# Ledger of designs, part 59: designed miniproteins, single chains, continued (4)

Each design is a single chain, and the fold is of that chain. pLDDT is the mean over its residues in the fold that is shown.

## One batch from the design tools (miniprotein)

Design m14026
Fold by ESMFold2-Fast:
Structure m14026 (fold): chain A 100 residues (1-100)
Amino acid sequence: STAEEIIRLIEEAKKEIQKLKEEGKLTIEKIEKIMTEMLKKMQEIAEKNNDIELRKLTRELNDRIVEIINDAVTNKIPVEKLAEEVLKVLDEAIKEIKKR
């Protein structure tokens, strides 16, 4: 299903961030790249399936992630804390999708 495809995509992004954290290789730029690629693929899936609700969810998730990253850059938040906040947001997105 479309929902399963999106959940898999988010889970893959989470695993990439977790691996970087475990390897001590976290950077804001790497987190941003992973999120940008994930969100781009989510948008493509939403458009292909004409899923208005998924397009809205993807846009809202993108806006929230952009705000979190910009706040981290502006306030010099440790990258490990940024990663934890991003992972939490991704977990919340998965839970929301599973309710559909």
Scores: mean pLDDT 88

Design m14027
Fold by ESMFold2-Fast:
Structure m14027 (fold): chain A 89 residues (1-89)
Amino acid sequence: SQISRLNQLIQDMISRGIQARKDGGNRHVTTHQMRVTIHQIISRDIGPGWDPKVQQKMVDIFIGIYTASYNNDQKRVQQLKQQAIDLIR
């Protein structure tokens, strides 16, 4: 289902954020590189038929999940996960 796929991709973003934290990378540079990857996932995989404004909001949510995971902010991760689910309903 779309929800199951969204949850799988959210978990991928969480895992990537945790890995970047372990690698001690520059957060700004890592976030910029991740934006390109997230945009490709949204455009090609889960939201090619979505309104561009909805695609942009989802990209921002995924970047937020990655960044919150990088910072070990589990409450923010859960808030953003809920926003992603609410966006697609």
Scores: mean pLDDT 80

Design m14028
Fold by ESMFold2-Fast:
Structure m14028 (fold): chain A 82 residues (1-82)
Amino acid sequence: MSGLDPRDAEGVRLYREAMAHIRAGDLDAALRAFRRLVEIAESGSGFSVMLAWVVGQRLVDAGVLEAQPLVEELSKRLGLKP
């Protein structure tokens, strides 16, 4: 067991998975991993919310506009302008 919160540890795993899919151009798989990361971030710390926000922004930048509403929600949780 890592010394990290279990939800944050799960968030890191999903973050790495989503970012790997984005780098490979597998945007459908990246979007699925991102949605899982958002579910974990719902009950996680600000760290998990930040990881989900970074993945979501990368997806939007790559043209996956389905991520946009979730990025806006994550921005609100981080205290950023939606």
Scores: mean pLDDT 78

Design m14029
Fold by ESMFold2-Fast:
Structure m14029 (fold): chain A 86 residues (1-86)
Amino acid sequence: MSPEEQARYDELAEEKRKELEKKIAELEAKLKSEDPSKLPDLEYYKQIIKAQTMAELAKEFYPELSELIDQIEQEQIAKAQAKIAA
C-alpha cells in the first residue's frame, strides 16, 4: 500500500469513529427527549450502529473478507433487532 493509500485508510477510520460517536449521541438524545421508555433498548440500537460502521471500515481494509464481514454484521444486527422487537 502506498503512503497516500495508508493515509486515506487512517482518515476513513477516524471519520467512521466520529460518525459512530455522532450517530449514537444523536440517537440517545432523541430517545431521551421523544420517548425515554425506549432507553432500555438503547444498547441494542448502539450495537446495530456499531456493527454497520465497523463493517464498512473493515471492508475498506479487508475487501477479500467482505462476505465474512457482511455475515458477522447481519448476525449482530439480527440479534439486536430481535431484542428490540421482543
Scores: mean pLDDT 75

Design m14030
Fold by ESMFold2-Fast:
Structure m14030 (fold): chain A 81 residues (1-81)
Amino acid sequence: SLKEEALKIRQEALKIASEFIKENPDDLEGIEKVGELALKISELVNEAIRLADTDPEKAQSLVEEAKKLVDELKKIYEERK
């Protein structure tokens, strides 16, 4: 379901952010960027879940935006080794 997909995206973002902070505790700029993206992903996911039953097309669009931000999280994680 759309809600299940949205929840999985949030869980993946939180896992990546948590692992980045654990591996790079002194990279304050990286932690800030990763935190900002994780928060934005969470906001998009929460909005998608809220709209899933009333506006499924908009909810799907928000899920796709959240997926793109997860890809940005993965890129930052790889670049800031």
Scores: mean pLDDT 85

Design m14031
Fold by ESMFold2-Fast:
Structure m14031 (fold): chain A 72 residues (1-72)
Amino acid sequence: SNAALGEEVEAAADALAARVAPVDPAAAERLRDLLLELGRALQAGDTERAAALLAEAEAVFREVLEKRAAAA
């Protein structure tokens, strides 16, 4: 269910942010905030808001991957 998925996303937010923090601490904080909002939107059944938040989180992940590639 969307509610169960939302709870799982919220629980994962800190763990995912911790993996990003060594590359980009600001991106890690933004990802945590976006994932917490995504989890809440999913729990509320707001699929349009959830889709928008997922797109923003994907953009942040892309920026982190580009920074990692540049550092390699």
Scores: mean pLDDT 80

Design m14032
Fold by ESMFold2-Fast:
Structure m14032 (fold): chain A 70 residues (1-70)
Amino acid sequence: DKIKQEFAERLKKVVPSLAEEIDRLMADPSKSLTQIIGAAIKRAFETEDAEKQAEVLELSVEALKELRKA
């Protein structure tokens, strides 16, 4: 899905350390956008500083807004 791919691309720019994990989630067709968002937030809160955590949350909100329009 286009929204899912765009979210993953932006997320990898914000948290490059999680790029491989995000790619694995994206390769699994059973994972919804909401599940990928949940996994990304969890990992960012474990490994990243507060600034990066805030950026991940903002990207997540934007992705959910796009999903509601679709």
Scores: mean pLDDT 79

Design m14033
Fold by ESMFold2-Fast:
Structure m14033 (fold): chain A 111 residues (1-111)
Amino acid sequence: EGKGLKFLLDVAREHVDRAREYAEQARELKDTNPEEAKKLLEKAIDHVERAVNFLLSLDPNNPLAKKAREHVEEARKALENGDLDTAIEHVEQAVELARKAIDEIEKNTIK
């Protein structure tokens, strides 16, 4: 009872943490190794998108998760255009919004 949702929220949080880690690595490498930075950003986007999709599956009207999805879409567009700085910024925004969404769901569901 409730333990299943807590486990799934913990998995979503791990995806958010992995996305943050990959985005930080991409930031460090963007000027010295842009091809590796691009690969790390692709991984970061995939991880945060998985978390956002899970949150939207729980509540399709969640405003933080919806805004995080918009940032995921903008990060993908920036990456396709080779704009690593813009892609990193949008991934960081998506990570922060997804984290806030997870925290609010945990706070309201697992008292």
Scores: mean pLDDT 87

Design m14034
Fold by ESMFold2-Fast:
Structure m14034 (fold): chain A 87 residues (1-87)
Amino acid sequence: MSDEVIEELENLLVRAINAVAARDVARLRESLQRILELVKKYAPEETERLEELVARTLAAVDAGDYAGALELLKEMGRLVAELVKKS
C-alpha cells in the first residue's frame, strides 16, 4: 500500500472520530464508506474484518453508544497500523 493511501486512511479515521464527537452521523457514514472503498481496493483480504467494524460502529451510533463507536474506531486504527507494517 502506498504512503499516500495510508495517509488518506489515517485522515479519514480522524474525520470519523471528529464526526462521532460532533454527533454528525452523515459525515461518519461518508468517512467509513471511503475507508471501506480504499481497503477493498488496496487490501481486499481485510475487507470482511473492516465491513464488520463499520457495521458495528454504525449500530453503536444508532443506539446512542458514542463511547462504543470510539472504541470500534480505535480497532479500525489498529487495522490501518497493521496494513502499514505489511507495506
Scores: mean pLDDT 84

Design m14035
Fold by ESMFold2-Fast:
Structure m14035 (fold): chain A 81 residues (1-81)
Amino acid sequence: SLLDEIKELLEKIRELVENPGLKELVDEFIAQLDKQSVDNQLAALEIIESFIKSQEDPERAKEILELIKKAKELLKEMKEK
C-alpha cells in the first residue's frame, strides 16, 4: 500500500539522520502517521526538511531530502485518492 511505502521511506530517513533530536522527531512523525490529516503530515515533513537542511552534513542532507520528496509525493497521491 502507499502507506506502507511511506513508512519504509520514513524508516530509511530515520537510519540516515544522525542528529538525535531529528531522529526523535522522525520517530514521532512515524508514530502519528495514521492519526493526522495529510495536510498536517505534509506540514510536519516541511519542518523536518528545514531541520535536515540546517543540522545534517550537506552530502547526507541531499540523500535524506530526496527520500522526503518521495514521501511527500506519496502523501499527496493518498490525498487525491
Scores: mean pLDDT 80

Design m14036
Fold by ESMFold2-Fast:
Structure m14036 (fold): chain A 87 residues (1-87)
Amino acid sequence: MPPSEAELTAAMAMLMLGVAKAISEVNGEKVSAEMARRIAELALELARLGDLESARIVAEGMRELLPYAEPEARRILEEAIAEIERL
């Protein structure tokens, strides 16, 4: 059976979170606004698809990225986390 849209979206979100955290921890690079937007879009798409449990897991991962985020990226992640936590 091909994976569902929610399954693919969750897998991509978790992969991007892992890569972003690894790059930030190992190389000291900040999470960019573009990377934050992509992760936030995937998290919000999970919520739209009705997968609120996966959306919440991605939101927790986004919260872990906040110390590594550029100011604009931090704002994007915080807004997405707040939207998901309101659901």
Scores: mean pLDDT 84

Design m14037
Fold by ESMFold2-Fast:
Structure m14037 (fold): chain A 79 residues (1-79)
Amino acid sequence: KNTTAQIEEGIKAAAEGSKAFKAGDYETAAKHFEESIKLTSSQPILVSESLLMLSEAYKKLGKEEEAEKAREQAKKARE
């Protein structure tokens, strides 16, 4: 279970990841989304959203297998 402070920090990490993604810095975006997933692991909706964004970042980096795995994990997190 994550603390409220960890969840808030994870939401900020996801926001920083989104900014990096929009700037075309997909490697930095992926790192921020990975951090968000760790900090929000007890929150299925937040984890699913960050996993979907991580999947898109991996696709931009040419990491097709990693992108697909993240997308599948996002689907499972919502179940």
Scores: mean pLDDT 84

Design m14038
Fold by ESMFold2-Fast:
Structure m14038 (fold): chain A 67 residues (1-67)
Amino acid sequence: KKEEAIKVLKETIEKLEAGEKPSDYERMKLVLALTELGKDKEAVEIMKAIRNGDYEKAIEILKKVLS
């Protein structure tokens, strides 16, 4: 379960680093993965950053979750 969540976070980082906006389905998967890891507050901040086009901030928060 946690390994699948970590995989989703890493795939999201790669997509954001490529400058690609995640699909609605990919964003839903990311929220579920962050919830599985107990990172509900970070999920809200990451989703807001993605919606605002602030991919650098979203990547920074995702990398901190993986640390």
Scores: mean pLDDT 84

Design m14039
Fold by ESMFold2-Fast:
Structure m14039 (fold): chain A 66 residues (1-66)
Amino acid sequence: MSPELREDVERGVAEIAGAVVATVLSKRVPPELARAAGDLVRELLLAGASLSDAVAAAEAYVEAAL
């Protein structure tokens, strides 16, 4: 895979993961907090974190904000 295609795929995966986290959380926490948690997942994945680490960080962020 070319570096450009890899970057596009990685960005797309990060955006989808962030959107999924925000959508799931929006049913249980305030919408602003859900969006912030989704944004955190996206940013961490783009920074090279694993999905598990990104989700754990979003969970900790939500718990600290509640």
Scores: mean pLDDT 79

Design m14040
Fold by ESMFold2-Fast:
Structure m14040 (fold): chain A 95 residues (1-95)
Amino acid sequence: SPWQQVVQLVNQVYDLIGELYEKNPDVGLEMASILNDSWSTALYLYSQGNDVQAMQTLLDGFDKVIELASKYDPELAKRLQEIRDQLQQIAQQIS
């Protein structure tokens, strides 16, 4: 399902946050907090049948994580952007 693909992409972002955490724990924790908030909100919206709003919430969360990552690790930010682009393609299928 499209949502199963979303779960895989979120897991990939958590893995990349883990890579940054090893280099800069404070930044990694901030990124994890942003993603945790966006993911929990998206899951709630999805449970209510608000798939479009759930996807928009995740895209906004990914964008905030990318902005933060870009200041500390531009190569990791690029990898995050590739995952974000995949999430946007899935969002277009749901809309």
Scores: mean pLDDT 89

Design m14041
Fold by ESMFold2-Fast:
Structure m14041 (fold): chain A 93 residues (1-93)
Amino acid sequence: MREEAERALEEGERAIREGKEDMAVEYYRLAAAYYVKEGDIDKAFEVVFEMGDKLGNVSLTVSMAIEVISLEIDPSSIEREIERLKERIERLR
């Protein structure tokens, strides 16, 4: 499980370097969702703030922080969100 979060984060960082910002955002969302699934909420927020710093998008950073809080409040939604994010990433390929 931790390897899935770390891999998603690495892919997000790669997407930023390649100028694929939309893809990077979805990979950072995926990494944060995996960290929430593992119960590592601190790391999930760290991923959100790292994305915000690299992309300079405050509104997106706030939206993702709210998403992390929502997943912590309702863990039953985590698997659906992971599946949705994977679908979005495939559409951006």
Scores: mean pLDDT 83

Design m14042
Fold by ESMFold2-Fast:
Structure m14042 (fold): chain A 82 residues (1-82)
Amino acid sequence: LSEEEIEKLAEELKKKLIEAGVPEEVAEAVARAFRYSLELKLPLEVAKALIRWELEAMKDKASEEQIKIAEEIAFEALEKAF
């Protein structure tokens, strides 16, 4: 993936998260972790762990349901990018 393709995938992920009802702050943090994972070419399981870590840090910023939805959407995006 090129740098431009990674940026576009991260923007698309952020939009999907917001459309699914995830707070913008949480969606932005998840999209950053996603972009970082692709830029550094982290293994899929490490990228998933980074997303989980970010969501755990943001658990007071969103409902349990919103965190669960964010994880599911982000993991699908990661699996498609790998």
Scores: mean pLDDT 84

Design m14043
Fold by ESMFold2-Fast:
Structure m14043 (fold): chain A 58 residues (1-58)
Amino acid sequence: MEALRQRALDLQRQAQTSAAMAEAARDSDPSKGAVYEEHAKQLQAEADAARAELQALE
């Protein structure tokens, strides 16, 4: 249970970082911004799935 909780937190942090990088890149390089945005979306989906699994188990 704790391992899944830690994974969800780590994925959320990575998603937040990628989202921030996407926002920063939008003004200078929209194509790089799109890449970071897609990465953030994938990481957020993984974090959401891990959190949902924890809720189902608890």
Scores: mean pLDDT 80

Design m14044
Fold by ESMFold2-Fast:
Structure m14044 (fold): chain A 98 residues (1-98)
Amino acid sequence: SLVEAARAAIAERWSVVSFLELMAQNSTDPALRAELLAIIDEAMRAAKAGEDGVEIMRRVAARLEALADRFQLPPELRALIREYMDRAIADLELRKKS
């Protein structure tokens, strides 16, 4: 399930790309899958262009919140997505301080 996939990604420290790909694979809505894949593509393109990882992750987090509203994702899944993104952003900010 999406909830189990999100828990595994948090526990195993999966990359954002792997986390979003797993969510896309476990989504039954084709429109939601297409939006998740678009977020992956845009994030990877921005990273290749040398954009700041924290700024990329903040935009990904904002887009995922918008998708959660549009597709009426369960509250437990929304909470797990938020937890994952907050931890990913915090980890990147700590790495930037060195």
Scores: mean pLDDT 77

Design m14045
Fold by ESMFold2-Fast:
Structure m14045 (fold): chain A 59 residues (1-59)
Amino acid sequence: MKIEEAKKEALEQLSKLSKSTPNDSKIVAATMILVDKGVPLEEAQEEAKKIVEEQEKKE
């Protein structure tokens, strides 16, 4: 699925953000990347939230 490529790109872009960037802002950034890759807005928001939560677990 092309959605996996979009998720990978979102993770890469999030890793370039400042550590002080609020999680809400990270979710918005990831959502916009997913939407740009063709993921519907509501699904993109849900996936972006999961991506940010998983990244926090590793930090």
Scores: mean pLDDT 74

Design m14046
Fold by ESMFold2-Fast:
Structure m14046 (fold): chain A 93 residues (1-93)
Amino acid sequence: SEVEKKEEELREEIEERYAKLSEEEREIFREKGRKLGEEIVARLEANPEEAEKLEKEAEEKLAKNPGKYYIEELEKFKERVLELMEEAEKEAA
């Protein structure tokens, strides 16, 4: 239930923040998110040892406390999304 609550809170906060963006800022945000995703994939493909290390660390955290792992991942996702929205506002200004 804590994971479900965190997912709801995260969704609402992101939706409210996104709704306050102009259409231009939303377009910049979507483009920045797309580029970030492409860069992450390219970096991991270029550095397979880093990818393996990250996978192992994720597996160890998940094995110890799956709820805590998911909540921490949700919090990181929220922080990154909000940061991209802030970057979009600065670029549009």
Scores: mean pLDDT 83

Design m14047
Fold by ESMFold2-Fast:
Structure m14047 (fold): chain A 62 residues (1-62)
Amino acid sequence: TVKVNITVPSDAAGSVVEQISQAGGKILSVDQNNIQAEIPEAAVAALKASVEKDGGTLEVIE
């Protein structure tokens, strides 16, 4: 698993949280436009594509 920081519009945050849970990830924190999570490394590319489609960014931090 890798630690990720995700920035998305507030309206998209709930969808991103659901995607992380479906991928077998763990939500660490949610604060307005910012989500920290641990996700399987194999899920990073798909989640990043989904986040970018919503106008957000995904950064691997650990």
Scores: mean pLDDT 81

Design m14048
Fold by ESMFold2-Fast:
Structure m14048 (fold): chain A 80 residues (1-80)
Amino acid sequence: DPLERMHRLREEMRRNRESPEVAEERTLELVREMYEAGEDLGEILATLVVLRERRGEEVRKHTGPLTDEEIRAEVEELLK
């Protein structure tokens, strides 16, 4: 699964002390690629959650699962 491999690669980049900027850029590119390719919104959401946690943002802003529209809105916000 390319998504899981990219997540693993990103985590390995962090362990190898890669620049946080490089890790962020690759994560954003992955999100864009998944969105444009019509990937599962749940996988896109998982990537967004990891990115937000990395930025020190709380991910407990939503109660329950996000809707497809909410996921799309977060992707569009992220890709600005």
Scores: mean pLDDT 62

Design m14049
Fold by ESMFold2-Fast:
Structure m14049 (fold): chain A 85 residues (1-85)
Amino acid sequence: SELQKIIDELRRIKEEMKELLEKAKKGQATKQDIIRAIGLVLRAIGLMIDAEKLAKKAGDQQSLAEAQKLYDEIIAIFKEFIKVS
């Protein structure tokens, strides 16, 4: 489903954000890594907006909750990344 594709992409963004955070914790994050992290957050926002629209049409509250959890985790990782960068 389109909503499952969004969830899968949010999972990919989360894993990439975790890799950026580990790089930052090692003092190895570059300006390009910061720009990449911001881009991932902007993409996650767009995906979450699309997930809300699709879930509302389908009545799929479970998939919406999964997308929201992944989004919240991405934002939490990003906040930690910015704090240690």
Scores: mean pLDDT 89

Design m14050
Fold by ESMFold2-Fast:
Structure m14050 (fold): chain A 83 residues (1-83)
Amino acid sequence: MNKELAEFFEKAAEEIKKMLEEHKKNPDKELKLKEEVEVNGKKVTTEIVIKKDGVSAVLVVSDLPDDMAAREEQEKLFEEELK
């Protein structure tokens, strides 16, 4: 498990909570958040989109050295933080 990646997703989850509150005030407004971190020389980008008709989180990750393990940890952390 990569600690930098874990901290990155914890921050992303916190920002999503703030965006959800903003969406409740302005449901017709599309909200986007893009964060980037570099892990072992590879870029990892998280993009979150909240649309007027529903909440949709889109996570885009570039290639990592241990791609499969990184994706599993990413999914677990994101789900756990969002609760």
Scores: mean pLDDT 62

Design m14051
Fold by ESMFold2-Fast:
Structure m14051 (fold): chain A 84 residues (1-84)
Amino acid sequence: TAQEAIEEAKKFIEKVRKEVEKAREEYAGNEEVEALLSMIEDEIEEFEKLVEENKDDAEKLNLLIKLTDSRIQSLLETARKIAE
């Protein structure tokens, strides 16, 4: 349902924010990593707006979660590679 998709989106946002916080602590002082983490934060803000715009479309919400997760995981992986 759309309500279930919204709850999954909220969990996803919380999970990503925790991952960003952890990475920011782990790679403190790396300006390139900080730039990527800021991009992830911007992506989450955009995602929150898209969730609100599509709150009655469960299929689209699930697709948005999947696509946003893929993009964020790619950015996090890039940050880890830069840090190592």
Scores: mean pLDDT 86

Design m14052
Fold by ESMFold2-Fast:
Structure m14052 (fold): chain A 84 residues (1-84)
Amino acid sequence: MEEFLKELEEKIEKLRKEGQAEMDSRVAQARTQAQAEADRLKKEHPGITDEEAEAFANARVASTRLDLQAEIDKKIEEEKKKLL
């Protein structure tokens, strides 16, 4: 039982690390896309301030992080249910 629990912990840790690496990569891509979209919005609507455009980009990146974290958490829970 304890050996099984240790294997489960190691598997969860591996999934978490792999998920974090994937999240970092996808968040970097989302940030680049959000910044390009914010720059486009500023050109189309010159009344938008730099702070508002940056807030838009940051909010989009934050939303992407939350979605990816939820996917990782779901995979970890499914793996726990399979092993327990």
Scores: mean pLDDT 78

Design m14053
Fold by ESMFold2-Fast:
Structure m14053 (fold): chain A 81 residues (1-81)
Amino acid sequence: SLKEILKKLYPHAPDEVIERTVARIERDLKSEDPVARRIGAAELIKLFKEAGYSEEEIRQYLKDLGVDEEIFEEALKDLKS
């Protein structure tokens, strides 16, 4: 889960900070604003890559959360530019 990944990457962060970060990213991903969804997706992709997940695993995770393939592709472009 995103919470477990954040705890692994930031083991010294308080649980409340981790939980607020998870809630913010999940809120962004569920936003009706496509810009907010793209920002949330980019942040999640960056965190999951740092934790050692492949782009295909991250794509599937975002798809399971209801994030469109288009948002995923735009977020990847933002990270590579």
Scores: mean pLDDT 82

Design m14054
Fold by ESMFold2-Fast:
Structure m14054 (fold): chain A 65 residues (1-65)
Amino acid sequence: MSKGGILMSKLIRAALALLEGKYEEYEKYIDEIEKTFGMEREEIEKQVEGLAELLRLAEEISAKA
């Protein structure tokens, strides 16, 4: 699989962990992304927060439909 697919998978898992309040799992995924892709933690956090917001909005829309 492409590295982009692995990155997206880890970003989504980090976003879900953040939304569920699983901060230890969140930190583990962030650390794995930083190590594997050489991305700055700040950049990873911004992408994860963006995905978490998207997932939250999708849940709200689905719940109100």
Scores: mean pLDDT 78

Design m14055
Fold by ESMFold2-Fast:
Structure m14055 (fold): chain A 104 residues (1-104)
Amino acid sequence: SFEEIIDEAVRLEVNTIKALQAGDVEKAIEYAKKAIPLMNEGLVGATLAPAPLITVLRHLVEQGRLDEARRFLEEALKQIKSPYAKKLLRDAYERILRGEPLDP
C-alpha cells in the first residue's frame, strides 16, 4: 500500500539521520541502502525513498569524502531500476556538489 511505502521511507530516513548524528556512517549507509527496493515499487517509492540516500551523499560531500560519495552513488544506481529515482538521485548529487539547496 502507499501508506506502507511512505511509513517505511520515513522510518529509513529518520534512522539514517540518527545514525549520522551518532557518528555511525556505516549504519547510516545500511539504513539508506534498505530504501533501494522501495524505489522500485512505483512512483511513490521512486519519489520518497531516495531521501535516505541523498542524506548520506550530502553528509559524505560536506565531510570532504568525495571518493566515498561517488562510490556510494554508483553502487546505488546499479541497484535502482526506476529511471525517475535514478534521475532524482543524480540531480541531488550534482546540486550537493555545487553547494546548491535541494528542492523542498
Scores: mean pLDDT 84

Design m14056
Fold by ESMFold2-Fast:
Structure m14056 (fold): chain A 62 residues (1-62)
Amino acid sequence: SLAPLIAAYTALADQGNATALLNLGNLLALNGKSALAIAYYTQAAALGNATAAANIAALNAQ
């Protein structure tokens, strides 16, 4: 189950942690929830995370 990891990263993401937002996006993308993953990647990219921006492009290419 991904629920405990999603809950933990969500708590960190609510504090503006760009790495936690990236990790949430990765977990959601792995679970097939691409639209929700893009939403979290967008928040991480807005906080300066270049990896999140690259991951949005990768998901859009699928």
Scores: mean pLDDT 80

Design m14057
Fold by ESMFold2-Fast:
Structure m14057 (fold): chain A 97 residues (1-97)
Amino acid sequence: MVKLEVPDGEGKVGEKQKIIAKAINEGEGDYYISLSAIDKESDEVIGEASGQVKGGEEKEIELEFIPKRPGEYKIIANAFDQNGKLVASNEGIFKVE
C-alpha cells in the first residue's frame, strides 16, 4: 500500500512556487507517482512532476509552478502500480493572491 501526503499552500501570482509531496510505500512493488498543479477555474495544468517509489521506501517529489491567476489551485498526487492502474490519490489546495 502506498500513502500520498500533499500539503496545502499559499503564494503570489507570477512567483515561482514549490510544493513537496511525500509518497510512502510500506508494501512490496514499485509505484509511479504523478504530481500536478491545476487551476481550479480553467482546469489548466500549470505544473507537473513525477517519481518512482520502490517497495519499503519513502520519497519526496518536488513540484514547481508559476501561477498566472489569483484563486485556488489543486495539487493532485496519483499513484499507479506497475500495470498503470491508479491505486492511490490525494489532493492539496494552493491559494494564490
Scores: mean pLDDT 87

Design m14058
Fold by ESMFold2-Fast:
Structure m14058 (fold): chain A 62 residues (1-62)
Amino acid sequence: MTPRQVVLRRLDELAARSEEGARLSRALRDYFKANPDTPDEELERMVRAVEALFRERERQAA
């Protein structure tokens, strides 16, 4: 898999966790589709930021 495909797979994993995660995953995919010139490094950074946000929310909800 390319780094980009790995990032997209992580978005799928995020979408599986919650409905809110699915919405954010969809929004990021739409953004990447509209902005195909986005570097792989920036894609990874954005996905990590979203993952960190959900990790923190899960920690607070537990």
Scores: mean pLDDT 74

Design m14059
Fold by ESMFold2-Fast:
Structure m14059 (fold): chain A 60 residues (1-60)
Amino acid sequence: SSEQQQAIADLLVSEGVPEDRAREIATLPSGRGKAAALELMRAGRVTEDNIRRLRDAMSR
């Protein structure tokens, strides 16, 4: 959904992922959650809050 795409993009941008990359991940036809989690791992930003935010985004 557009709400899920926006939530994932906003999360990744807030954690320092470039806007173009965040949008690319948020608009993937499949595997958005896994790709977003991998970007958070690369950024060193796998926190309980970010895991919760990603789970919330994936439910939209």
Scores: mean pLDDT 84

Design m14060
Fold by ESMFold2-Fast:
Structure m14060 (fold): chain A 87 residues (1-87)
Amino acid sequence: MSPSEQAAALLEEAARLFEEMEADPSVSREEIRAVGRILGDALEAILAGEDIATVAARAKAQARADPRLSPRSIALLEATLDRVVAR
């Protein structure tokens, strides 16, 4: 896929992720903002031509290292990134 196609795939899957997170009462506003920042950085890297698998691995590592993120939020983000990489 082109960088633009990969970016579009990330944005589509990110929209679904944010809907799932906002619908989940166990997910805080702070977690949603932290995930948004991680995905924003991933989007910029993809548009800069970085390999999508490398970008996804880095985003997962950032999420796992963030003390604000619950295991639930991390699992949702990782599943989202896996769907983007599989396209």
Scores: mean pLDDT 85

